# Designs tried in a protein design run: designed miniproteins, single chains, continued (4). Part 52

Each design is a single chain, and the fold is of that chain. pLDDT is the mean over its residues in the fold that is shown.

## One batch from the design tools (miniprotein)

Design m13899
Fold by ESMFold2-Fast:
Structure m13899 (fold): chain A 67 residues (1-67)
Amino acid sequence: MSEEELRELLRKALAAIEEEPSEALAQTVLHDLLKVAPDNPLLREALAAARAGDVARAIELLREALK
């Protein structure tokens, strides 16, 4: 997977979670992102936040991953 493809997936994930903020949706989307970028520390932290019910933190970490 290219870095550009990963950035597109990150943008789509962020948009989906911001449009319909849900712990379950955030966990599913972030888990799928980690299948393609398993060593990304921001995505791992975002999934941990989503699992803890902190969807706002998961959104913040996804925004950081896009910088």
Scores: mean pLDDT 81

Design m13900
Fold by ESMFold2-Fast:
Structure m13900 (fold): chain A 64 residues (1-64)
Amino acid sequence: SADAEKNAEAARRAAEEGDAAAAMVGSHQAYLLGDKEAAEIGAEAAREAGSDPAAARTAVLSAQ
């Protein structure tokens, strides 16, 4: 969906700025909106920022 794509784009931007946690939050929100492709793009961006995607996802889920 357009909202999931926007969340994935925000996640990529956050990763480029070195904010791996924000990148993973955007990826998770894209997944919840049912857009697996957008979620995967966000997760890849977080990995490129040096984040562990599994640990980052656990942190997001624990914060909610």
Scores: mean pLDDT 61

Design m13901
Fold by ESMFold2-Fast:
Structure m13901 (fold): chain A 69 residues (1-69)
Amino acid sequence: MMSEEELREAARRIGELASKVRPVTEAEALGAAKLAAANLGPGATAEQVIESLRGDAEAAASLAAAGAR
């Protein structure tokens, strides 16, 4: 599983990408990182989470909204 530090780094990068579409909170970004890591499986890294988004700001914003629920 990703460490807390890796999750926070993934969250920061997701938040930066998603903020191009809409404002996102750190909590929403962290929720997005956790959700993406869970979908990728227990061996997921922060880089794999970011790679899965492929620079798609709308996908990042959608994931942040889902992670907040």
Scores: mean pLDDT 75

Design m13903
Fold by ESMFold2-Fast:
Structure m13903 (fold): chain A 70 residues (1-70)
Amino acid sequence: SAMSGSEKALLVDAARQGDLEGAKKLFNQIAASKSPEEVLELAKAGEQAAREAGNEDLALYFRQKALELS
């Protein structure tokens, strides 16, 4: 199933604002109730949003999560 648009939007918003701890917490909370495929999609979305915002540490965090799921 596709990711919830609202859940993905919340993560992307947190990543763009530079809220590293909030983005990590939100990612883990959403991930707990999702399939591995959905978590991988969420991690990739988080990485892209963090990169677009210039949040290198957060982008590396999400990249690592995506690699763990691949």
Scores: mean pLDDT 82

Design m13904
Fold by ESMFold2-Fast:
Parts: C-alpha cells; sequence; structure tokens
Structure m13904 (fold): chain A 77 residues (1-77)
C-alpha cells in the first residue's frame, strides 16, 4: 500500500540521516540502509530504491531537516 511505502521511506530517511550525521559516507549509508530494509522484510529491489532516495534526500536537506521530514511523514499517516 502507499501508506506502507511511506512508512518504509520515513524509517529509511531517519536511519540515513543518523548514519550521515555520524560521519558515514553516502555510499556506506546507502548500503547499510538497504541491508536494514532487506533484513526487515522489504523486497530487495524496493529496499535499494528507497535506500538511494533516502540518502539523496538527506544530502539535499541535511540530516536534521531530513529527520524532521521523516517524523512529519509518520505523523501524517
Amino acid sequence: AMADRQRIFAAALYEAAQLLKDGLSPEEAEKRVETLLVNAGVDPELAREIARQAVETVLKLGPDEAMKLAEDIIGAL
């Protein structure tokens, strides 16, 4: 469902923001988020797509604004 995809994206966004704030490279953050999503039962192709989108969003907004966006998404669901 669309709401499920938004929840997965928000979780990925929050995780990516934390990892990048902790000093991981974008490439390492993307791999870690993808692995976390796959281990949580997300389809591998979808996990890769969402992990990339999450990291790109953090790079655009910065970690603190990306975390706020993740919280706003969850609050709207």
Scores: mean pLDDT 85

Design m13905
Fold by ESMFold2-Fast:
Structure m13905 (fold): chain A 64 residues (1-64)
Amino acid sequence: LTPEQEREVLEALALIYLAIGKLDLERGNPKGAAESYRKAAEIFREAGNTELADEMERLADEVA
């Protein structure tokens, strides 16, 4: 994989965790949502997307 393709795959994975976190909030599980948002933050950071990583950390802190 090219570095570009690797980032695309990582960002897609992070978005899946973001979606899981949103579903956890809908179901009344804010602790699970926080865990999913932190996982998304780690993956966005690995992808080099520090802006979205910081946003995911903010969302995790907000719902924890």
Scores: mean pLDDT 85

Design m13906
Fold by ESMFold2-Fast:
Formats: structure tokens, sequence, C-alpha cells
Structure m13906 (fold): chain A 79 residues (1-79)
């Protein structure tokens, strides 16, 4: 489904953002945050629960709360 494709893309972008953070590549982290934000807007009316999870993930990453970011990414994989 379109939602399954979007969910998988969000997971891939989240994992790439995490790897960029670990590598100290702050420019790449910001780029992936931008891509995640664009996908989140598309989810607002289609899947409000998935939209909320992506917003929480972006908030955690903006604060560099990596433990919370990884927790949310795990929730997305089980969504």
Amino acid sequence: SELDKMKNEIIELGEKALEAYRAGDEDAVREYMGELSTLAVKLRDKDPELYQLVLEMLEALSRRDIEKFEEILKKLKNY
C-alpha cells in the first residue's frame, strides 16, 4: 500500500539520520530531518497516528535525544 511504502521510507530516513548523527555529519542530519518533515505533512490526514510518531521522532532528533529517537524508530518498525 502507499502507507506501507511511506512507512518504509520514514524508517530508512530515520536510520540514515541516526548513522549521520553517529558520524558527526550534522548537514546530513538536517537534510534527513527536512525529508522526514515533508513526508510527515503528507501523513497528516492519511494516518494521524503515524503522523504523530514522525513528529515525535523529529522533535527527539532536533533535541539530539537519541535514546527517544531510537525508541520511536523501533515503534515505527512495529507499526
Scores: mean pLDDT 86

Design m13907
Fold by ESMFold2-Fast:
Structure m13907 (fold): chain A 78 residues (1-78)
Amino acid sequence: SIVDEAVKTLRKFADYVQKKDMTGAGIEISKLNKLLEQAKKEGVIQEVLEALRKESKTLPSLVSSITESYIKKEEKEL
């Protein structure tokens, strides 16, 4: 599902950030942005954002802060 794909993409983004691989992180965030745009068109954006928020809470504090900021930004643009 698009929800599962978005969560998987967020996990990869977090992993690349922890490894300081900004190229990998940039690719994953770009993919996540496209998935969120698709979720808006399919009417499932709220389900995706809720799943991403739950996943973000399981991440180490610094990475969790980055992912939470990203999620809040996307929520405000709805």
Scores: mean pLDDT 81

Design m13908
Fold by ESMFold2-Fast:
Structure m13908 (fold): chain A 73 residues (1-73)
Amino acid sequence: MEAEELARRFREHLEGLLEKIKELSKTDPELAKKLLEKAIEELERVIADESLPEAVKEVAREAKERFEKLLKE
């Protein structure tokens, strides 16, 4: 259950971050893009980390796809 709780908290954190970046993109789109790029880099580190539970990595993969889609807009 610890892995599932960590995955839930991580998902909540990433959803909050995505919404904040979307709001920021209305006033400072350059800074929003920089934050998206940094978030994607950190998510890639999470996905590559063999010590992390698969549930956490799945959340990171889903978030990365959403962040990359927003960055490509």
Scores: mean pLDDT 82

Design m13909
Fold by ESMFold2-Fast:
Structure m13909 (fold): chain A 100 residues (1-100)
Amino acid sequence: DEKLKRFRELLERAKAGELSPYEFVRELAKLLSPEDFEVTDEFVERFARALAGVTDPSTPKEEVFKKAVENLLKLAEQGQEEETLRQAQTIVDYLIQEEE
């Protein structure tokens, strides 16, 4: 599975400190979006909030991205990589549907 392979590569780069939390979430959003879909900063923030489970709009953007990455890394370490990727894909599909 090409998406799973690329997802694992992104997780390893995040663990190595090669990607900031923002960069990781942005690259994951791009991986899971259609090639012709414009992944905006607003889209990436909405995706991060959903991944982090943050509903409080006053939570700082940087904390949201950090929590999103920490949640994904924790699930991946528990051997839930494929399920985590499926959940992330579902979130992206939902958010794209809202964007039109």
Scores: mean pLDDT 83

Design m13910
Fold by ESMFold2-Fast:
Structure m13910 (fold): chain A 74 residues (1-74)
Amino acid sequence: MREEKERLIAEFLAMSALGLQEEDFTPEELEELRRKAEELEPFVEELTPEEAKKILERARKIVEEIEEERKRLE
């Protein structure tokens, strides 16, 4: 579960870096993202600086992958 929570936090950071826009997501996706963020809040507070840095690096990689996928689809 820890690795899954780290990935979810990295995804939220990636969304923030991409400039989260409501029109880019369906209402269902936005609802799920908000729910996941609330579940992750206690875990985020327990992160060490080193863990936070690793999550940030993962988030940057996710941003690159998402941008590549969006370019490939269109």
Scores: mean pLDDT 70

Design m13911
Fold by ESMFold2-Fast:
Structure m13911 (fold): chain A 80 residues (1-80)
Amino acid sequence: MAEEAKKLAEKIAEQINEAVEKGDEFSRDVYLTFAVMQLAIAKRAGHLEEARAMAEAILEKSTDPRAQELARWFLEEIEK
């Protein structure tokens, strides 16, 4: 599960990066919202390892400061 979650997060980060490069703020915000939703679902389900893997993948792969801030915030939340 963690590997599948990581791959999903990497794809989300790639889509955010592409939207930012194209200046497509709407698509960027949609993918950011999707990332938040996926992280929240995993945390609520108790899949903390998957949630952590996804947040770490977004932080590593994302070039957008907003996505990086979101990933850092979420990592701090799941480690509390």
Scores: mean pLDDT 81

Design m13912
Fold by ESMFold2-Fast:
Structure m13912 (fold): chain A 71 residues (1-71)
Amino acid sequence: SALEKEIEELKKKIDELRKEAIEKSEPVEATGAVAKLIEKYGSIEKADPEILKEIEELKKKLEELEAELAK
């Protein structure tokens, strides 16, 4: 249960950062349409480099916790 809770917390943190990156990528029209385009054609890799780096670090942490949960 503790691992599941930490995994959910990390997923929420990653989602928050992704939303922030999407908003910052399109300051004039940060809408659901932009979010759908990023999802359809790929990740937010070309958004804000700082936010993308933080997302990558959190994804690595998530992968570690998922491995622990699978054990």
Scores: mean pLDDT 64

Design m13913
Fold by ESMFold2-Fast:
Structure m13913 (fold): chain A 100 residues (1-100)
Amino acid sequence: GAMADAEGDRLLAEVKKKSEELIKYGQEAVDEARRGTPEEGERLLEEFQKKAKEYSEFMGGAIARSTAEQAARLIALHNETKQKLKEVEDEIRRAVEEKR
């Protein structure tokens, strides 16, 4: 119904905003890891992994509370976001290793 669709659209928009903010944070962490020490880069990697876990837990809760159609859209967005998060994690790790 229209009310469920409106709530679903709002949740999808919130998830998209959170994913974009996390990816941006990760990109900034890559740049900082490339400029800093290996120890600082390892700290940035750990902080990024913690934020990525919190995002995944938020997504799991959102999917569990959703209709089948809404859940399918959230799962698709989450899979795309997971790929981007892995790319960022690999870039932070690479920046640390290149300085060792």
Scores: mean pLDDT 84

Design m13914
Fold by ESMFold2-Fast:
Structure m13914 (fold): chain A 77 residues (1-77)
Amino acid sequence: SSMQHQSLMSQSQSLYGGSQILVQQIPSSRDAQQAYRYAQRAVDYARDPSSYDQAIRYNRRTQDYISQVIRQMSQQS
């Protein structure tokens, strides 16, 4: 449905924006770079209903990498 499409696109775009900020703030972080790459692909997959399963999977991977970055930052404080 169009509502599911909008929700998935919104989530993918939010993760993309968040990961982009992380890469800009910590450009040496490989996990931040991976989050950004997965987020960009998730947005691409979310545009096509035939690829929604891939979008969901890539969103999860993006979230995992973002969580890892936050974890690493917390341990250095």
Scores: mean pLDDT 85

Design m13915
Fold by ESMFold2-Fast:
Structure m13915 (fold): chain A 63 residues (1-63)
Amino acid sequence: SEAERLLTEGFRRARAGDEEGALEAFRRALELDPSLGPALVVIAQLLEEQGRDALAERVRSLA
């Protein structure tokens, strides 16, 4: 789905260092499919494991 594509794109942008682009993609994904909230929680956990705690909190706040 388009929403799942945006989650993948957001995570890719986050890994590339595009924090604002990542958050925009995650926000758009939730606008299209609010049931993806749990997926954002998992993404936030992965970002925390990578030491990106501030970005993880911003992602979690979207869910």
Scores: mean pLDDT 82

Design m13916
Fold by ESMFold2-Fast:
Structure m13916 (fold): chain A 68 residues (1-68)
Amino acid sequence: MLREAYRLLLERFGTDLEKIISREEFKDILIESGFSKEEAEKIINKYFDKEKLTLKEALEILQKLAKE
């Protein structure tokens, strides 16, 4: 799941760490990576206090999830 989410983020948004990703786009990537809709929503609600994030912030969230 997490490795697949990382792959999909880089595939869709490239390596530009400043690329803006919406909460909805990140949620869709999580679901496509094998997370349930409920798990994806829980992750979004836990880590996002803004409507948009950068690719860097999305990758940092995946790193935090990998340590849990």
Scores: mean pLDDT 77

Design m13917
Fold by ESMFold2-Fast:
Structure m13917 (fold): chain A 58 residues (1-58)
Amino acid sequence: VVGKVLGVDKVNLDDNIFDLGGDMGKLGILASEVEKKYGIFIPLGELGRIQTVKELLD
């Protein structure tokens, strides 16, 4: 999911989303894709605290 949205072939849980070419818009898309896959809701306020792929999934 993360790799597909950011256009990268491989991602690690410790990778920084912004270093992968992400911005707040792409982070919002990633949150939406995670919500669809896991049936969870990620509040917009939490997006500002998420820096790594692991933090997005926790």
Scores: mean pLDDT 62

Design m13918
Fold by ESMFold2-Fast:
Structure m13918 (fold): chain A 56 residues (1-56)
Amino acid sequence: SGVELLKQAAAGEKFDEFVQLVNDNRLAAGHAPLDEAQIAALKEAIKAAVAEIEKE
């Protein structure tokens, strides 16, 4: 499920695969891939989202 993928990404287990999926979708849409700062921000956002899901 999406929640399980987010939890694995937050734990670092699937983060690289998740970033690659995001970048593949961005490139297909004509956008630039994520830079290092955007990747770091995405990791923090995923961790925050997982923490909120686990509280509810």
Scores: mean pLDDT 75

Design m13919
Fold by ESMFold2-Fast:
Structure m13919 (fold): chain A 71 residues (1-71)
Amino acid sequence: MEKLKKIVSEVLGVSPVKEDDNLFELGMDNKKALELQKRIEKEFGVTIRDSELRKHPTVRQLVDLINSKLS
């Protein structure tokens, strides 16, 4: 959780980031979404697609999605 919150904060340029914050409401556009996807792949070794980000737009939902791909 904390590592993903830090990545999101760095990519979006906002702090603090809460678990229930909607990333698109925090200013995530398509370019920042691509940067976030790249950072997640680098840090966790999992690929997140654009459609998955749109369905899971909060930090909590992204953590759950990443964990589901690692299982």
Scores: mean pLDDT 81

Design m13921
Fold by ESMFold2-Fast:
Structure m13921 (fold): chain A 66 residues (1-66)
Amino acid sequence: MQKVLNQVADAARALADAAGLSDEQRQEVVDAAVDAAYEAYLAGATPEQAIQAGIDAARAKIDALL
């Protein structure tokens, strides 16, 4: 679990940095990604599905902030 959440957080941070977001916006993207991954995991998703849910949430949050 912790490795999955760390991987999602790192990926979300990299995506936010690439999009040129502020530190506050980057934290919003990371929080959204980690929350989505954790919710997917609690719903019975595999680690791979939880990672994908987190990445999808990060991209959606970045699009909403741009």
Scores: mean pLDDT 84

Design m13922
Fold by ESMFold2-Fast:
Structure m13922 (fold): chain A 80 residues (1-80)
Amino acid sequence: MKEEIEELKKKAQEYREKADSATPEELRNLGREADKVLAKAIRLMKEGPPELQPEFKEVAKIAAETLRYIRDKLEEKLAA
């Protein structure tokens, strides 16, 4: 479980970093992947043990912020 949380955090961070240099097509793909990370984090929050709830909430927040960031970058690229 903790390993899964760290993997999701790492993926969210990597997707966010990739978004800065991504094309619109790459941003659409990153958005889909970030949405999957968020869905996984929410599932872990629902199914996971109470002791790990703070970690699940943190990773869900990071994933949601990453998805929002990618969306904003896509809008910027399409407006340019």
Scores: mean pLDDT 80

Design m13923
Fold by ESMFold2-Fast:
Structure m13923 (fold): chain A 79 residues (1-79)
Amino acid sequence: AEAALAALREMALREFSEEEVEEGLARLREQLAAASPEVAAAFSAAAVAQLALLQGRASEEELAAAEAALRAALAAARA
């Protein structure tokens, strides 16, 4: 989860104030702590892949794979 929160902070600070970002991240951290470990792990991988793609360090294929894993984890958590 920490890698995802770090990636989201870096992306969000480009458009939002530090106060808004920290408040949003605190709420998201609380939600991730309440989520299943599988959903939290899949979300972390997707966020890291998204930042890496924006930085030119990952492929669209890697992001698509991480997003597919997140969708599968969310579907399993809702069953």
Scores: mean pLDDT 75

Design m13924
Fold by ESMFold2-Fast:
Structure m13924 (fold): chain A 60 residues (1-60)
Amino acid sequence: MSEEERRQRYIGTILSYRYTVEGASLKQLNELRKELEKLSPEELERLAEEARRKLEEHRR
């Protein structure tokens, strides 16, 4: 998997959590996406792991 594909996957996970669990609006999601695109892959991985864990707990 390319570095860029990994970044987009992490961003997708974080946005999914914000939408599903926190009820973020499309405007908030678009603003968050722009901020996430500026982060390093390592920071995105950390945020995606936390988001995935919280999303999984919410669906239990």
Scores: mean pLDDT 78

Design m13925
Fold by ESMFold2-Fast:
Structure m13925 (fold): chain A 74 residues (1-74)
Amino acid sequence: SWEELEKKIEEAKKLLEEGIKEKSEEKFKKGIKLLEEVKELIRLGRPPNQEELLKEIEELLKEYKEKFEKVKKE
């Protein structure tokens, strides 16, 4: 369901933000894994806005990866 995907996205965002704040590879990787799982569920479910949803998740993945790389260098 969409509500389940939305909850997974929110859980992933919390883990990614915590991973960045704590410089925790473990938490960050867990958050990335959840977003990748959401992408797969979107692909399998084939919603009418699949292309737009996949683009949004890809943009989130890119943004969080860039943020984490910056904090690792500090």
Scores: mean pLDDT 82

Design m13926
Fold by ESMFold2-Fast:
Formats: C-alpha cells, structure tokens, sequence
Structure m13926 (fold): chain A 61 residues (1-61)
C-alpha cells in the first residue's frame, strides 16, 4: 500500500529541487522535477499541491 505521507514528502523534496533548478536557469531540469513532484502529490491525493508545484516552477522560469 502506498503511504500518502511518504508520497507528499517526496513531492515536497522534488518541488524544492525544481525551484532551485529554475532559479539556476536550468529550465529543462526544473520542468522534469516539477512534473515528478506533481505526480507524487497526485499519488498522495493532493491535486492542489500538485498544481501549486507546477505553477510555482513556471512562475520562477
């Protein structure tokens, strides 16, 4: 059984890495990490966090 808390923690970690990549100008890496973060948040049942992660990275690009 997938642990939703572990999925949320993975999403938060990947979202932080995505924003860091975006701030460094690595737009390709930022998008890949943001998609990974969104998938983990979706697996946790948190669609709002998934969309927030994608939007935050696009705003930072």
Amino acid sequence: MIDKELEREAGERLAREALEAARRGDHERARVLAIAAALHFAAAGDAEAALAALNAVEEAL
Scores: mean pLDDT 82

Design m13927
Fold by ESMFold2-Fast:
Structure m13927 (fold): chain A 81 residues (1-81)
Amino acid sequence: KWKKLLKEGNYIEALRELLEELKKKYKDKIDKKKAEEYYEKGLEYLKKGDYEKALEYFIEALKYDPDYEKAIGGLKKILEK
């Protein structure tokens, strides 16, 4: 599970598993408006340096749209750092 990998410091594997799980679970239930709302909240926390909260909100955005490129970019900035 991606969340367990993230807690264990396996960030690259966590990102890969997260994206695969989100595509499997949410590809048929896309809500771009909700994805944007959660992404904006993630940006707010990212600007404050609260990477943990930013991750939570970007992941929530991807639950509503797994292909939401802005949220994927936000995750990459945090996890690949």
Scores: mean pLDDT 76

Design m13928
Fold by ESMFold2-Fast:
Structure m13928 (fold): chain A 56 residues (1-56)
Amino acid sequence: SDVERAIEMARSAAEQVPADQRESSLKVLVLHLKERGYSQEAIEAAEKAFKETAGL
């Protein structure tokens, strides 16, 4: 549930982010997920999904 939600948020963010802001956007996403109390598993899944979608 939380893992799937984190992945969806990551994919949506990656699709909207300009190419030159990908790394900064990923750092902001990770910080937001940590602040919201997401599990380490969910954060790692979101980071992977973001990188895959953004072509990092």
Scores: mean pLDDT 82

Design m13929
Fold by ESMFold2-Fast:
Parts: C-alpha cells; sequence; structure tokens
Structure m13929 (fold): chain A 81 residues (1-81)
C-alpha cells in the first residue's frame, strides 16, 4: 500500500518519495487538499531550514502520520465487522 511505501522510503531517508506515497494515499481517501498542504508545508520548511535535522524531523513526521493513518484504517475495518 502507499502507506507501507511511505514508511519504507522515510526509513531509507528518501523523504521526497515518502511524501509522494503519503499524498497518493490521502488522495485515494478523498483528502487531496490535506495531501497538497502537507507537501507544500514540507517543501517550504526545508527551503527555509536546509539543515540535516529538518530533513530528519520530516522523516519522523511522515513515519508518525503514516503509522497513525494505518492504525485508523485497521480500527475502521474492525468496526465494520
Amino acid sequence: SHLDEALEYAEKGNINEAIDHLVKFLEEQGLSQAGRDLRIGMNDHIKRDKDKSTIQDWQNTIKSIATLLRRQLERREERLR
């Protein structure tokens, strides 16, 4: 799934691929605006603060968001049983 790919790319330090997969997942859920806002926010923050810690913070942020969304999907599936 796009969430699993986002997590894998974030762990590898490829934040551009990680955010792309996270945004694609959000678009599939009908959250296209949230996906666009997240990508814009990441790009603007990195342009402003080009240090290594900013990139690492976004890796951790993408991992946290993807993990949260995966847990929410699992809980939704359990409630529909």
Scores: mean pLDDT 80

Design m13930
Fold by ESMFold2-Fast:
Structure m13930 (fold): chain A 61 residues (1-61)
Amino acid sequence: GKHGENALKGAEEALKLKSRATALAALHGAQEVLENSKDEKDREKAKEAIKLAQEALAKAP
């Protein structure tokens, strides 16, 4: 699957569930995609996923 798309879906789920563990996992995955991916669309989705994961983490301290 596309790494950026998977990271974004993980972050969306973390936000929905208000789960700190899911938010941390999504943040880690998105950061890894942003660092390692050469696909511009994957990088764009990873940046969005990072933002959503950080929001999810803030809502589930």
Scores: mean pLDDT 78

Design m13931
Fold by ESMFold2-Fast:
Structure m13931 (fold): chain A 100 residues (1-100)
Amino acid sequence: MVTEEEMKELEEKMEKLVRELLEKGKSIEEIAEELAKELGLREPRRVLRIFAAYLVLKVEGKPITAERIGELAGVSKEAASDFLYNDLPLLLVGRNVPPP
Protein backbone atom coordinates (compact mmCIF):
# COMPACT_ATOMS: atom_id res chain seq x y z
CA MET A 1 0.00 0.00 0.00
CA VAL A 2 1.45 3.36 -1.07
CA THR A 3 0.56 6.14 1.39
CA GLU A 4 1.23 9.87 1.08
CA GLU A 5 4.02 9.36 3.66
CA GLU A 6 5.60 6.53 1.61
CA MET A 7 5.49 8.70 -1.55
CA LYS A 8 7.19 11.54 0.36
CA GLU A 9 9.86 9.13 1.67
CA LEU A 10 10.52 7.86 -1.87
CA GLU A 11 10.83 11.45 -3.17
CA GLU A 12 13.23 12.36 -0.31
CA LYS A 13 15.34 9.26 -1.12
CA MET A 14 15.49 10.31 -4.79
CA GLU A 15 16.42 13.90 -3.82
CA LYS A 16 19.26 12.59 -1.60
CA LEU A 17 20.63 10.46 -4.45
CA VAL A 18 20.44 13.40 -6.90
CA ARG A 19 22.20 15.68 -4.37
CA GLU A 20 25.06 13.15 -3.98
CA LEU A 21 25.42 12.79 -7.77
CA LEU A 22 25.45 16.58 -8.26
CA GLU A 23 28.26 16.85 -5.65
CA LYS A 24 30.22 14.36 -7.81
CA GLY A 25 29.70 16.55 -10.91
CA LYS A 26 27.44 14.06 -12.71
CA SER A 27 25.48 15.12 -15.81
CA ILE A 28 21.69 14.86 -16.22
CA GLU A 29 22.23 11.70 -18.33
CA GLU A 30 24.40 10.09 -15.59
CA ILE A 31 21.89 11.09 -12.87
CA ALA A 32 19.08 9.54 -14.96
CA GLU A 33 21.06 6.27 -15.33
CA GLU A 34 21.79 6.09 -11.57
CA LEU A 35 18.12 6.81 -10.71
CA ALA A 36 17.04 3.96 -13.01
CA LYS A 37 19.64 1.63 -11.47
CA GLU A 38 19.16 2.45 -7.75
CA LEU A 39 15.35 2.76 -7.78
CA GLY A 40 14.66 -0.08 -10.25
CA LEU A 41 12.99 2.26 -12.73
CA ARG A 42 12.38 0.78 -16.19
CA GLU A 43 11.17 3.95 -17.91
CA PRO A 44 12.52 5.08 -21.32
CA ARG A 45 15.75 7.15 -21.18
CA ARG A 46 13.83 10.31 -22.22
CA VAL A 47 11.44 10.01 -19.23
CA LEU A 48 14.33 9.26 -16.83
CA ARG A 49 16.27 12.30 -18.12
CA ILE A 50 13.22 14.56 -17.61
CA PHE A 51 12.74 13.09 -14.11
CA ALA A 52 16.42 13.75 -13.28
CA ALA A 53 16.00 17.39 -14.43
CA TYR A 54 12.89 17.75 -12.21
CA LEU A 55 14.77 16.42 -9.15
CA VAL A 56 17.82 18.61 -9.88
CA LEU A 57 15.63 21.75 -9.93
CA LYS A 58 13.89 20.63 -6.72
CA VAL A 59 17.21 19.90 -4.92
CA GLU A 60 18.64 23.29 -6.04
CA GLY A 61 15.47 25.10 -4.88
CA LYS A 62 14.84 26.52 -8.36
CA PRO A 63 11.34 27.06 -9.83
CA ILE A 64 9.99 23.81 -11.29
CA THR A 65 8.54 24.68 -14.69
CA ALA A 66 8.14 22.71 -17.94
CA GLU A 67 10.43 25.25 -19.66
CA ARG A 68 13.31 24.79 -17.15
CA ILE A 69 12.94 21.01 -17.14
CA GLY A 70 12.96 21.02 -20.96
CA GLU A 71 16.16 23.13 -21.00
CA LEU A 72 17.98 20.81 -18.53
CA ALA A 73 16.74 17.55 -20.10
CA GLY A 74 17.16 18.71 -23.72
CA VAL A 75 13.47 18.18 -24.56
CA SER A 76 10.58 20.43 -25.58
CA LYS A 77 8.52 22.26 -22.94
CA GLU A 78 5.53 20.20 -24.18
CA ALA A 79 7.36 16.91 -23.39
CA ALA A 80 8.34 18.28 -19.95
CA SER A 81 4.74 19.39 -19.30
CA ASP A 82 3.42 15.93 -20.30
CA PHE A 83 5.93 14.36 -17.88
CA LEU A 84 4.84 16.61 -14.97
CA TYR A 85 1.14 15.87 -15.55
CA ASN A 86 1.24 12.16 -16.52
CA ASP A 87 4.59 10.47 -15.76
CA LEU A 88 5.67 12.09 -12.48
CA PRO A 89 2.64 10.90 -10.42
CA LEU A 90 3.23 7.30 -11.62
CA LEU A 91 6.97 7.46 -10.80
CA LEU A 92 6.26 8.83 -7.30
CA VAL A 93 3.96 5.84 -6.59
CA GLY A 94 6.51 3.38 -8.06
CA ARG A 95 4.06 2.42 -10.85
CA ASN A 96 2.60 -0.19 -8.44
CA VAL A 97 -0.77 1.57 -8.06
CA PRO A 98 -3.27 1.48 -10.95
CA PRO A 99 -4.86 4.83 -11.89
CA PRO A 100 -8.23 5.53 -10.17
Scores: mean pLDDT 72

Design m13932
Fold by ESMFold2-Fast:
Structure m13932 (fold): chain A 55 residues (1-55)
Amino acid sequence: SERQRLYLAAGLALQSGLISEEEFRELLAVADRDPEAARRRLVEIMGEETLARVL
């Protein structure tokens, strides 16, 4: 599902040191409430090309 892919992308951002654990938890909450907002934030964090390969 899209939500599962957003969770995966957030996890990769955390593992890559791009976000903190607190920001990771916030991203999961945003993905549950507003997947489009989570996607936009992940684009800003990881870049559109990297995110497209995960999603």
Scores: mean pLDDT 82

Design m13933
Fold by ESMFold2-Fast:
Structure m13933 (fold): chain A 62 residues (1-62)
Amino acid sequence: KAEEYLKKGEEYFKKEDYEKALEYYRKALSIDPNNKKALKLAAEAAEKLGNTELAKRLRQAI
């Protein structure tokens, strides 16, 4: 479920494991592409990883 993937992503984000956080946020977005929380958190994780292009695209979807 999208909600379960969001919780997993938040867990990794709190541990500053931004790669794993982004993986779980992308899984949530594959189920619900318009989930604004997942889009915001995925963009923030992408920024932490230096992927500015991905972050920009995710923020445009909000």
Scores: mean pLDDT 81

Design m13934
Fold by ESMFold2-Fast:
Structure m13934 (fold): chain A 81 residues (1-81)
Amino acid sequence: EAERLEEELARVPEEDLLRRAELLARLARAYLAAGDRERAAEALLRAAELAARAAVERGELSEEEAEEALAALRRRLEATL
């Protein structure tokens, strides 16, 4: 499943932040199911980064709030995964 999701991600336009975030979240689940916790953490963080950027562009989140949330997520993933 992960290989198919990687191929789909490569075909999604860079500007489609929400679609890319969705595929990266699915990739994180696929990696986790396969026991690849490090790749799962990387994919999850990337999905969160794109979702946060989309939220900032919509005015739902400030750039500072997004950076703080992403830094907290990175620290948590490094400590637990």
Scores: mean pLDDT 78

Design m13935
Fold by ESMFold2-Fast:
Structure m13935 (fold): chain A 72 residues (1-72)
Amino acid sequence: SNDVLAAIAALKTGSTAALQEALQHSDPEVRRLAAFALGGSTDPSHRSLLAEALSKETDPAVRAAIAKALGE
């Protein structure tokens, strides 16, 4: 769908708004990739986005990706 293509584009551009949208995507693989793209960032706003995403995430693979991105 167009949403998956938009999420892939967000991962390539690295924009915060686009990555935040990708973290809320219906496809768990898109959410996992968004968490990976935000991984290693020293920006505290990115850590806040990851923490919020983790609080709502039920998929174990996506939760693991977010935890790794947070340095856990």
Scores: mean pLDDT 75

Design m13936
Fold by ESMFold2-Fast:
Structure m13936 (fold): chain A 64 residues (1-64)
Amino acid sequence: LKEELKKKVEEAYKKNPSADVYLALGRIYYELGEKEKALEYFRKALSLDPTNERARQLLAELEA
């Protein structure tokens, strides 16, 4: 279940780490109920691209 999703997420991260991948990772961790992990990945996405509005919006939603 959740473990399967985490495994797929880690595979994607290893192959192509980028702001978009970090966004996808954050979203998946949020869906798995791991809010803290989701926040970490959204922050990493912003670190790579500070102008990324999607990462900003997702961070705001999770911190609400």
Scores: mean pLDDT 73

